# Designed miniproteins, single chains, continued (4), part 104

Each design is a single chain, and the fold is of that chain. pLDDT is the mean over its residues in the fold that is shown.

## One batch from the design tools (miniprotein)

Design m15835
Fold by ESMFold2-Fast:
Structure m15835 (fold): chain A 68 residues (1-68)
Amino acid sequence: MEIDEREIEESLLRMVGSIAVSIARKEGEEEALRLLEEMKERFIKEGFDPEVVEREFERTREEIRALG
């Protein structure tokens, strides 16, 4: 089976997004958004595709804002 590096990146970003939404529900919007900003910087610095990271995290930010 061919494992696409982009598919692995997207899966990891979705997992982080799910964690951030869980944090938003338990600790609030500000803490979750702070986590996403820190994670975005970290993933981009470590070589993840900035476009993919920004796209996935922007969707997660909208989900978090919709919870409040």
Scores: mean pLDDT 78

Design m15836
Fold by ESMFold2-Fast:
Structure m15836 (fold): chain A 85 residues (1-85)
Amino acid sequence: ADGTLTITSPTKAVLTLKDPASGTYSFKIGDKEYYILVDAETKRVAVFDENGNLIGFGELKGNVAELELEGFKEEDIGTYDVYKL
């Protein structure tokens, strides 16, 4: 994996990237695929659902971003592998 996403609550996650680069990353929870857009120049991180709805955001500090999320539940708490597309 190119990184991990740890959802710590329905509204918070931590993204850790091994080698942060601008581009689109993805992760899966069950049958649902989510996308992470990383801009390494501006340090911005945005999270999208499969339909392109913005559901999360944060800022890269080194190789880590603390994210605010919406649309997740307690059952989604966990660590997920992240892959660069």
Scores: mean pLDDT 88

Design m15837
Fold by ESMFold2-Fast:
Structure m15837 (fold): chain A 71 residues (1-71)
Amino acid sequence: MSKNEKSTIESSSKSLNITPEALELAYKLIEEDKKKSEDIGKIIGKASELTEPNKKTTPEDIKKAYEEIIG
């Protein structure tokens, strides 16, 4: 099943202007904390707010957004 998830990550990362590594990290954080998949959208949204408009969202942005949402 995880192989199909990678395909989704690549497609979604391109659509969301986010690096595949950042999107994969967001999914990993959701899985580790057993959070709802809906929370991934919130994390990505928050991370994009922390990222400059002409810059792709990075794993660092995702980690910071996750800490703000969970902490």
Scores: mean pLDDT 68

Design m15838
Fold by ESMFold2-Fast:
Structure m15838 (fold): chain A 101 residues (1-101)
Amino acid sequence: AREAAALREVARLFARAVGHLITAAQSDPAARAEHLEKAREEIERLRELRERNADDPRVVALLDAAIESLEDMLARVDELADDAVLDAAMTEINARLTAAF
């Protein structure tokens, strides 16, 4: 029950962070800053969730993969407006999350 609840929370926070990063990439510069801030907030929540589940190796591995993937997207956010770059990033994310599962 605890592990399943943590995995569902990882999925929710990850999906929200990805949504904000994609929106930031496709937004006018004025709106972009707000979506980047929201993405950073969701990444911080994932880091807090990692600290709370430090005793669960499976949850930690998934959180590390999720956080690393989101930080990589944040670093490349200007490139995510290009559909080919976004598709490649999502493929890399899927590979990392699949390896951590």
Scores: mean pLDDT 81

Design m15839
Fold by ESMFold2-Fast:
Formats: structure tokens, sequence, C-alpha cells
Structure m15839 (fold): chain A 84 residues (1-84)
């Protein structure tokens, strides 16, 4: 893989670790903490998408942008639920 694609994979891996942390926090009822981790995962996936696009991998970039948006929506839902 190109250096850009390798960097994109590292950002994607970091995002995946935040998704895992969010899932654990959510299972423990720590909804605000889970939302923060989903927000960080979304940010990392957007950066990975930018790097994949720069590397010419438009398909991977679009997939990660859609995933980032989904995670952002999940975080917003959890924040609202925490305020109930």
Amino acid sequence: ASPLEREALLEEAEGSLHVMAATIAEKMGRLEEAAEHYEEAAREFREAARLFEAAGNTEAAEILRKEAERLKERAEELREKAEE
C-alpha cells in the first residue's frame, strides 16, 4: 500500500478502537462517555476517508464518510438519552 493508504489504515484502526471503547461504555450505562468515544471514532474515520481519497481510493473514502456520519448520529442519540 502507498504511504497515504497505510496512514489511512492506521486512522481507521484508531477509529475502530474508539468504537470498541464506546460499546463497552454503552454496556456499562455510561452514555455520555460512549457518545464521546463515538464522536472520536467519527473524527478518525473522516481523517481516514480524507487520506484514502488522497491515495485515489474513492470507494474506501465514501464508505468511511458514511460510517463517520452514522457514528455521529449515534453519539447525538446517546447524548439525548443521557439527558432524559
Scores: mean pLDDT 88

Design m15840
Fold by ESMFold2-Fast:
Formats: structure tokens, sequence, C-alpha cells
Structure m15840 (fold): chain A 62 residues (1-62)
């Protein structure tokens, strides 16, 4: 799974480019075991948005 694929999935989930960059960095460091709570903390999005972002990344990885 490339950084570009992760970034695109996050943008499609409604994250801004700046939020998507932070989430890409987090996923690079921790891999796909990243939780929605960790994404929310790193990006400042709501837990619901972070859950959608996590689902989008997991679907892109399949």
Amino acid sequence: LSDEEIRQALLDAGLTPEQAEKAVELIREKGLDVTPEEIAEATGVSLEQAGRAKRAVDLAAR
C-alpha cells in the first residue's frame, strides 16, 4: 500500500490535505494497526470521521 493510495483514501473519507498528511505519517510509523482513536488524536478530526478514514484505508489495502 503506497503513501499515495493511503492519502487518496483519507481525502475520499473527507480529511483535508493537511490532516491526510499527518495520518499518512502515523500509518507509516505504526502500520495498518492504527486505531481510529490514534487518527483522531493525530489529525484533530472527530472519532466518527477517524473511523471512516480507518475503514477507507483498510478497504484500499485489500
Scores: mean pLDDT 82

Design m15841
Fold by ESMFold2-Fast:
Structure m15841 (fold): chain A 60 residues (1-60)
Amino acid sequence: MGKLYRALKDIPKHSDEQLELKKGDIVEVLEEIDSFLWRVRNLKTGEEGIVPKEFLEEIK
């Protein structure tokens, strides 16, 4: 499993490539796409998509 992060807030889905997250959802980072966007998997739903990394906090 890759690095685990927590969603800091509810993140709405605006396109089919984006992932909807609720505050507190745990995600695994799959790919760093650019300086702002990561492809992640929601561990609760198994769904994958793109989210802004600024809304994620690393679980230490």
Scores: mean pLDDT 81

Design m15842
Fold by ESMFold2-Fast:
Structure m15842 (fold): chain A 105 residues (1-105)
Amino acid sequence: SKRDKAYEIVKKFIEEARRLIDEAYARGELTPEQYELLKRMLDAIEELVEKNKDKPVEEIIGLFREAVDGLIAYLESQGTPAFQELAARLRELRDKALEELEKIA
């Protein structure tokens, strides 16, 4: 279904975002506290979409966009070059996921 495709697109975004965060932590760009917070934020986005997977695709897109934009805003607020780079890469992943989601809406 379109909803199953939407969920798979979001799942792929979460998997790619987790990899970016794991790589940033491995490079020493995140403290353990920042790393755990970012993982919890991604888990919250995944849980939000999973809880709403039976909703229309347009509603799933709205929820996903709002939640990811909140994560990006948090990263941009931190003011370090590493967080700015992570925010930029997550924005690229967001834009790709939204493009794929809008094609199936």
Scores: mean pLDDT 86

Design m15843
Fold by ESMFold2-Fast:
Structure m15843 (fold): chain A 68 residues (1-68)
Amino acid sequence: SAEELLEFAKELKEKAEKYLEEAKELEEEAKKTGDEELLLEAEEKEGIAALLEAFASYLEKKAEKLLA
C-alpha cells in the first residue's frame, strides 16, 4: 500500500540521517588528527546516506502514483 511505502521511505531517511551524523563526527575527528582514513570512512557513510535518500525518494514517488 501507499502508506507502507511512505513508512519504509521514512525509515530509510532516518537511517540516512544517522549515517550523515556519523560522517560529520568522522570529519571533525579527521580535522583534529589529520587522519585521511577517517575522511574516506566519512565519504563512504555519506555515499550510503545518498543511496538511502535516493531509494526513499523512489518509494515516495511510487506511493504518489498509487494514490493517483
Scores: mean pLDDT 88

Design m15844
Fold by ESMFold2-Fast:
Structure m15844 (fold): chain A 56 residues (1-56)
Amino acid sequence: MIQEKGDLYRRAVEAIRNRDVEALYELAEQFEKMGDTEAAQRLRREAENIEKLKKK
């Protein structure tokens, strides 16, 4: 993967701030592909929490 981790972290912060569930899942997938399983799991959990609070 030819991606800058710093850019992905910035996008994760913006997605959390905006409650953007779709963006959080996309970013989690990108972190997983880079081998950052901890970050990927954290972002998926955040997306799930947002969904449960608003949609289920």
Scores: mean pLDDT 75

Design m15845
Fold by ESMFold2-Fast:
Structure m15845 (fold): chain A 69 residues (1-69)
Amino acid sequence: SELDKLLEEANELLKEAEEALRNKDYEKARQIVEKLKEVIKKLEELGAPEGTIRWLRAFVEHVERKIAE
């Protein structure tokens, strides 16, 4: 389903963002976060569980906080 594909994409973006943060590649981390925000919007439009949306948004905030440090 489209929902399952977007969840898979979100999980891959999470892994890439964590790797970018470990490598201190903040430019790449910013690009991944913007892509993840787009995926979150689509997931919300498709009625993904509120807990999933909240968790993904919390991860975005975590990455943005690390970039701002």
Scores: mean pLDDT 87

Design m15846
Fold by ESMFold2-Fast:
Structure m15846 (fold): chain A 57 residues (1-57)
Amino acid sequence: SVVEEIAKLTGLSKRQAEGIIRLAKELSDELALRFIVKFGKLSEEQAEKALELAKKA
């Protein structure tokens, strides 16, 4: 469910949403946010919301 919520929020694939969840668990919040913005091509606002959802997974 969290994977699908992140995918819908960001417009990314489910695989990319799973990657976001993994980054959120393995990296600091600041590093995870920077990677999500850069590789997801997301706004900082979208990346912050995706990271918040990922931390609840």
Scores: mean pLDDT 80

Design m15847
Fold by ESMFold2-Fast:
Structure m15847 (fold): chain A 63 residues (1-63)
Amino acid sequence: MTDDTAKNLRYTIETFGESPDKGIKAATEALKKGGSDKEAADIFFKIIEPSVKAGREAARALA
């Protein structure tokens, strides 16, 4: 990704609901401190990892 990582994260996060707010905040804070896209993505994914699995299972249950 060459564009704004924070924007990309928000699009992804809305898919999961409110749970990933912590991920958004942590990733945004890293970007604010001049962190790289890699750092922001790593922080986001680490925080959201359990929600990613839960979100996929929830999506399947709704189908």
Scores: mean pLDDT 64

Design m15848
Fold by ESMFold2-Fast:
Structure m15848 (fold): chain A 84 residues (1-84)
Amino acid sequence: YLESKEGQREVAEAMALIALSVEILAAEKAGDLELAERLRRLAEEVREAARAGDAERLLRLADELEALGAPTAARAVRDAARAA
């Protein structure tokens, strides 16, 4: 099972990106293309921060996601920060 630090980071990163993909799709379906683009930018930043193991940056990105109304994605990104 995913007991290694590397395995935990990979799963947390994947879960954060899945949650972001769901939020992006929801914004696109609602016609909020500006929000969808902002969420795509944040998804790339989350990917980079997670790969770098930058927990502080992940926590800041989670706060930004929560402020944009994406609490599920924010929670997943906070989980990725704990795995970093």
Scores: mean pLDDT 81

Design m15849
Fold by ESMFold2-Fast:
Formats: sequence, structure tokens, C-alpha cells
Structure m15849 (fold): chain A 66 residues (1-66)
Amino acid sequence: SDLEKGKQAYSKGDFETAIEYFEKAIERDPDNGEAWENLSEAHFKMGDTEKAKEYLEKAAEAFKKV
């Protein structure tokens, strides 16, 4: 899955590729809180703290739907 590919890229330190896969996972399922959480973590690693916070809030909202 795109989520799993994103996690693999993240584990290798390839945060730009991880972001692309997590964005694809979210396009398929916007209620996937894990994908939003991982997207937040990847942006945090890239130094984009503001986007990381926004995506973390989206993750929290998505988790309420499960």
C-alpha cells in the first residue's frame, strides 16, 4: 500500500518520498488518521513545523471517525 511504502521511505530517512506516499494514502482515504500522523512526522523531520502541526490536527480528527 502507499501507506506502507511511505513508512519504508521514512525508515530510510527519505522524507520527501515518504511525504509523496503518505499524500497518496490520504487521497485514497482522507479519514486515515495513521497516514495524517505519518505525514505530520515526515514534515517535522523536514523542519516544516507548521505543516506538521496542521497535519497532526487532521490526524486527531480522522481518528475520531474510526
Scores: mean pLDDT 82

Design m15850
Fold by ESMFold2-Fast:
Structure m15850 (fold): chain A 64 residues (1-64)
Amino acid sequence: MKEEAIERAKKLIEEALKSKDPFEQYELVRDAIAVLNEAGLPDEAFELTKEAFEKVKKQFEKIR
């Protein structure tokens, strides 16, 4: 698999989780999906984004 694309996507997800703006979090997660899809890794995109959305949802609940 294309490890460089996976690592880049993970970095975008980490930045999303550090952001206080839920819209910025959404955009960063979307960019991570795009990176993985462009790399031809749709299954990885699905798994990573599912976990990331759950983490972003928890962060959003903490904000209120």
Scores: mean pLDDT 72

Design m15851
Fold by ESMFold2-Fast:
Structure m15851 (fold): chain A 64 residues (1-64)
Amino acid sequence: SEIEKIKNKILSLKEEIRFLEELLKSAVDNNLPQSAIDAIQARIEELRKELEELEKKLKELEEE
């Protein structure tokens, strides 16, 4: 079902965000270039926006 696919995508995105947050901490702790830190932060923000959009879509489909 479409609902099940969206739920699986949400779980995958949450796992990826968690991985990138750990990567960001490691990058900061190891004094990586600011450009690398900024790239990781930008990717986290992008995935969080995608997650919010999917959660809104899931809510709309479940209220139908």
Scores: mean pLDDT 86

Design m15852
Fold by ESMFold2-Fast:
Structure m15852 (fold): chain A 68 residues (1-68)
Amino acid sequence: MLEEAREEARRLEIEGEAEEGMYTMLGSSLKIAEGEEGKKKAEEYREKGRKIREEARKKAEELVEKAK
């Protein structure tokens, strides 16, 4: 069970990193548009991606702790 939890945790971390990367790339595209709106949306997407990765990491840690 602990090994299965570690595998699932690793998978969640990888998925979270991929999701963060997608939002970061989208934010960069909005930055190219320039202006106040572009900058604000780019920052919003950056924070959204960061939070998604943080959530995935916390869920991964909880899975491992529950399996102990």
Scores: mean pLDDT 72

Design m15853
Fold by ESMFold2-Fast:
Structure m15853 (fold): chain A 70 residues (1-70)
Amino acid sequence: AVEEAKKLLEEGEELFEKGEYEKAIEKYRKAIETAPESEVAKKALENLALAYQKLGKYEEAEETRELLKK
């Protein structure tokens, strides 16, 4: 589960670097679903918030950052 989530996080990061933010968001969401409460999910949430911000989806970015709080 964690290994699969890490792969999804890496795929999302590659898409983010290419400017494919919507595709990156999909990968980050899958990573979070695959290994919730993990360090991988925490990084995916951080990257998800940044991807939403890049698309001008500021409300979704704020909601995502709130999930990073304990």
Scores: mean pLDDT 82

Design m15854
Fold by ESMFold2-Fast:
Structure m15854 (fold): chain A 63 residues (1-63)
Amino acid sequence: MELYEKAKEAVKKAIENAEKGDFQGASRALGEAYRLAREMQARGDTEKAKEVRKEILKAASKL
């Protein structure tokens, strides 16, 4: 799976966990997405990394 797809899946997991009231699970999933976004930026996928960071912030606002 590409880093971008992994990061999007991690954000989806975070939202699902938050909707269930599992804020610890949501926080862990956001941490994974953030780590993947940093790796994408390091590899030159700056625009995709920026998109993932925006999605992380949106998901975090629901915690």
Scores: mean pLDDT 80

Design m15855
Fold by ESMFold2-Fast:
Structure m15855 (fold): chain A 56 residues (1-56)
Amino acid sequence: DAEELAEAARRAAEAARRAPTRAAKLTSWHQGVKAAELSGDEEAREGAREAAEAAA
């Protein structure tokens, strides 16, 4: 459901911040963005954006 997708997006953002390689960061970011878009949750979308910044 939306709550679980939002939680998944937040976990993906956290994983992206901790990821040791660019490839791992991009994978975590992509998963987070997908979950955030499916949830429609503004907080999840914000978390996905933070993950994208961490991956850059």
Scores: mean pLDDT 66

Design m15856
Fold by ESMFold2-Fast:
Structure m15856 (fold): chain A 71 residues (1-71)
Amino acid sequence: GLAEAKELLERARELLQQGRVEEALELIKRAIEYAKDDPVVTKNLENALEALEKGDVATALSALKEAIEQL
């Protein structure tokens, strides 16, 4: 549910701050499965994934913050 999505995203944010991008990506993908019925959260998480694929950690962190605030 949304509580599980929030916990995963908070952990992903900590991992990104540590430079652990692959582990953060796995948690973000898992969080999308829990939040799939919320289009605002899902779109922000998809934006975070696209930013990480480009190596833009700052944009990804911003998108994660937005998703967490919606949960």
Scores: mean pLDDT 84

Design m15857
Fold by ESMFold2-Fast:
Structure m15857 (fold): chain A 75 residues (1-75)
Amino acid sequence: MKKEEAEKLFKEGLEARKAGDYERAAELFKKAASLLTGIEKARALNNLSVTLRKLGRIEEAQEYFEESVKLYKES
């Protein structure tokens, strides 16, 4: 159930980003990442990082990118 919830949030995040709603996309990717582990969490965090860069939130984007890279290496 939590994985289905995370996948729904991740999909909504992708839709929000395509619509140019980067604030909403960032919130959705962050929520999705909180429900996921491993490579799936890394994917959500990578999308969060990219979205935060679009918002000019560079320091936060860098932190989530580094967490994503660490998770990819652990998988």
Scores: mean pLDDT 85

Design m15858
Fold by ESMFold2-Fast:
Structure m15858 (fold): chain A 58 residues (1-58)
Amino acid sequence: DLAARGRELVEEGVRLAREGRIEEAEKLGTMGYTLLAQAGEDEEALRGGREVREAASL
């Protein structure tokens, strides 16, 4: 399930961002919201991108 995979990657990206692993968080976050968008979950994709960015203090 692309949506489930996307959510898992976004959650992992948020965790990595909180730990200060910004480059890895951005990579996983990008993969996650890309999968969410591909699955048609556009609102979730936008939220996921914002959550990773906020956690990374970008």
Scores: mean pLDDT 79

Design m15859
Fold by ESMFold2-Fast:
Structure m15859 (fold): chain A 59 residues (1-59)
Amino acid sequence: SAELEEEARELLERAEELEREAARLRAAHPDDPEAQLEAEILEGLAGIYRGVARLLLEK
């Protein structure tokens, strides 16, 4: 349905934003363990959003 496709698109957009933020943190603070942990948390959350979007698109 159009509603599920829209929701999936929003989740994928959020996942991409989280992935970009995580990449920036890793690049800007490569030797900061707190920044690396924050990047890992953002990457994990992005993975969850991508998983949910996948389920919505598959039905």
Scores: mean pLDDT 87

Design m15860
Fold by ESMFold2-Fast:
Structure m15860 (fold): chain A 80 residues (1-80)
Amino acid sequence: SEISKLVAQMVGEILRAIGAALELDEEEAEEAAERAAELYKKLLLLQGMPEEEAERKAEEFRERLRERLRELIEEVREEE
């Protein structure tokens, strides 16, 4: 199904972002997080969410994912 494909792609981008963060590749982590948020927006639109609401939710998702990735990068960098 289209939903299953989008979920698989979104999970793939999240895993890519985490992997990049663990390697201290901040640029790749941010790019993967951006792609994950775009896929999340598409998933919400397929669920019947209005475009404005889907955009806000995708932005919130992007910000939260980016925050978690930043925390992970800081933890790896500081080794504390």
Scores: mean pLDDT 85

Design m15861
Fold by ESMFold2-Fast:
Structure m15861 (fold): chain A 78 residues (1-78)
Amino acid sequence: ELAEKLFDEDPEVRIEAARQLGKEGDEKYVEPLIEVIKKETDPKVLQAIAVAIANNTKLSDEQKEKIGKALKERIDKL
């Protein structure tokens, strides 16, 4: 499952899962992505999520802003 791979021990696996969920994900993945972001310590994974969300066409602007805020808060703490 893609959501399971977001918690994988390998950051490269997490990057790929984040890109797929961020790019192709719909509204139901907003909260799971925010939970992943809160636990993520690898800045490359956070960057991959940011890029994927920026290119996502399924999410509303409000949902993208919510995820973007979580990403910014997490990156600023690293």
Scores: mean pLDDT 77

Design m15863
Fold by ESMFold2-Fast:
Structure m15863 (fold): chain A 75 residues (1-75)
Amino acid sequence: SLAEVARKAIEDGKKAIELVSKLEEHAEELVEELEKALRHAEEALRAAEAGDEEKAKEHLRKALEHARRAAEILE
């Protein structure tokens, strides 16, 4: 379900933030993008639980976009 996808995204994002908080070089920018991804994942979970699949999908797209930007910072 979309709610399960959103819950996994939230859990993975929290773990990523914990790992990045130990890095000195680019931690701030990476954390900002991951926090934005988590915010959108949380909104997606809320929308999915309310039965709004379209809103949930839109927020998941935004969460993935910010997660991709975080990955680019690590390249």
Scores: mean pLDDT 85

Design m15864
Fold by ESMFold2-Fast:
Structure m15864 (fold): chain A 111 residues (1-111)
Amino acid sequence: ALAEIERLARELAELARSAGLDELAEEIERAGRELVAALRAGDAERAEEAALRIGVAAARAVLAVDKGSSATGRVLRVIGAGLDAALAARRLDAAGVARALGRILEELRSV
C-alpha cells in the first residue's frame, strides 16, 4: 500500500507538471512524501494533513485546467476523494488512502 501511495502521488504530480502547474506538482510531491513518512511512523495527524494537502492541490489543478461544463462535478469528486484519503490516513489505513488517491488520479486523467 505505501509503494502504491508513492506511485499515485508521483503520477498526480506528473499530470500537474504536464499541465504547466509546476507549483502544484511540487506541493503534491512534497505532501506525498510527508504522507508516506507519516504512515510509516504511525503519525495519524501528520498523515491526515498531508492527504488533505494532496486533495487541495489536485482540486486546484482541476480548476486551473478544466474549463468545460463538467468542471464543477469533477472538482467536487476530487474534494470528496481528498477527504476520504484524509479520513483513511487518520485511521492509518494505507489501503484506504491508496484507493482514494486512485480516484483523484482517475478524475485528473479524465480532463
Scores: mean pLDDT 86

Design m15865
Fold by ESMFold2-Fast:
Structure m15865 (fold): chain A 129 residues (1-129)
Amino acid sequence: MDRIVIREAGPEDIPEIVRLAIENGVLPEYTVEELLERLEAGRLLIVVAEENGEIVGYAVAALNGDRALVVLLGVRPEYRGRGIGRRVLEALKARLLAAGATRIEYIAYSERARRLFERAGFRVAGYGE
């Protein structure tokens, strides 16, 4: 636990994030190329948790003016139960607020996801958005 670094992701991290999402059973809405384009346009803010150069957790938010929508969240299965998801979400929230986001939203597909977002201080804007 003490070697986990929480940082903002760069373009070089996108392929690893997409691979980890797929390995965890999540189908990303966007390709690597589409995510890179959106990141370079300043339309994504991404935070990762890293141990020894490997990404073990991630959270991706789409930015649209003063609004942010968390579109992707995951932690490697072997790293679950260590509070990494919460730490990544708290770091993402702080960076979104610093970037000028005043409305931070998420879509809750499960009670577990909703509880995690609420504990990190996120507000739900609705279900199915």
Scores: mean pLDDT 76

Design m15866
Fold by ESMFold2-Fast:
Structure m15866 (fold): chain A 57 residues (1-57)
Amino acid sequence: SAEARIAQLRAALAAATDALNREAATALSPAEAATLAGHVADMEAAVARRIAELRAE
């Protein structure tokens, strides 16, 4: 189902974001962390667009 695919995508995104945040907290400067946050926001926007496409089926 579309909802099952959406749930899987959201779980994968959450896991990836958590892993990146853990690494960023120990390895990155504030400026680098801000750049990473921008990339994460872009990824979240891409996932949201994909979810909208799946729901439009």
Scores: mean pLDDT 77

Design m15867
Fold by ESMFold2-Fast:
Structure m15867 (fold): chain A 73 residues (1-73)
Amino acid sequence: MVLEFDAYLNEDGSVEVKIDGEWVDADKFLTSLATQVNPKFEIINKETGEVFSTLREAAEKYPGSEATLKITL
């Protein structure tokens, strides 16, 4: 199963995802999910379409931009 969430790459290198209408820390969200399942995830920059396998790399390359967090279960 594939899940997609709106995400934001902050200028400070942090990443947030929108869950049920609220922005939450993506690293904490993925860590909590990993305790239940072993998900694969990708970060896709909405402006360029570039795909990253880590939150940090995405935020460092495109600070202050919108992204999609794609999770495969």
Scores: mean pLDDT 80

Design m15869
Fold by ESMFold2-Fast:
Structure m15869 (fold): chain A 75 residues (1-75)
Amino acid sequence: MLTPREIDMLVDALRYLLEQGDEEGAKELLDFIEKRLSPEAAAEVRRIFEDPSLTPEEQVERIRDILLEEAKKRR
């Protein structure tokens, strides 16, 4: 179960890795996140990450929204 605090920590880490161009670190963090989501939410996160038209900030904001929505559904 992801808490709002854990989501904020994961989102901050993802933003840092994407802004530094650390694609391997970002992929490892996303694998960790995806294992804690529904298959549908995990697929949406993957799609956002693989979208080359999105900036790192746009990817981070969209992924954060998915994580917050998923956390609410599990309450």
Scores: mean pLDDT 79

Design m15870
Fold by ESMFold2-Fast:
Structure m15870 (fold): chain A 85 residues (1-85)
Amino acid sequence: ELAALADAVVEALRAGDEEAALEADEKLRAALRALREAGKVAEAAAALAALARRMAALFEEQGRLEEAAQARAAAEKYEALAAAA
């Protein structure tokens, strides 16, 4: 489910569909909040890492290299958090 929501955000952004991107983002944030409240911090961090990696690929595709580098750094940070929990 989280992976599907993250994919929906990335695909909506790639398509330029701002409304779909906002809807998918709100659903993803709600799901992540529920996981954190349930104590599933590692699962939430893993989902954020996966989203950040997808965003990095999208930014590289668009030639937005600085944003791609920031997204990769975020993915590495969230991967470390997921592994530690």
Scores: mean pLDDT 80

Design m15871
Fold by ESMFold2-Fast:
Structure m15871 (fold): chain A 70 residues (1-70)
Amino acid sequence: SKEEKIKELNELLNKAIEAAGKLDSAKRTKFLHTASDLTMQGLLAIHNGDEKGYEEAKKKLEEAIAEAEA
C-alpha cells in the first residue's frame, strides 16, 4: 500500500539522520541534502503511483546511507 511505502521511506530517512550524526559538519550537510532530495523523490513517486521511481529513490537512499556508514 502507499501507507507502507511511506512508512518504509520514513524509516530510511530516520536511518539517514542517525548516520549523518556521525559525520563531520560539511559531509553531514551535503549528505542530509541528498537524503532529503531522495526522500522527496520517493514520496512524489508514491503519490504518482510510479513504482519504478519509488524503487530507484529507495535504492539510492539505501546506497547513500551505506556509503555514509562506511
Scores: mean pLDDT 86

Design m15872
Fold by ESMFold2-Fast:
Structure m15872 (fold): chain A 63 residues (1-63)
Amino acid sequence: MDKELGEKLTEEFRKLAESVPEEEIEKIAREIEKEIEEKGVEPSLEVTKENYEKLIERLKELI
């Protein structure tokens, strides 16, 4: 995973987290984890990146 992409995603998530209640963030994160577990995909850098991108996208829809 590119460090630059990881930093950008982390920073964007942090900014969105300031605007969205922690409860909603936790709920969305659990839904994403469940989807991945149900698909039987093994944890990898690519899966982690996709999780962050999905989380950010869903948080943006709440704002």
Scores: mean pLDDT 69

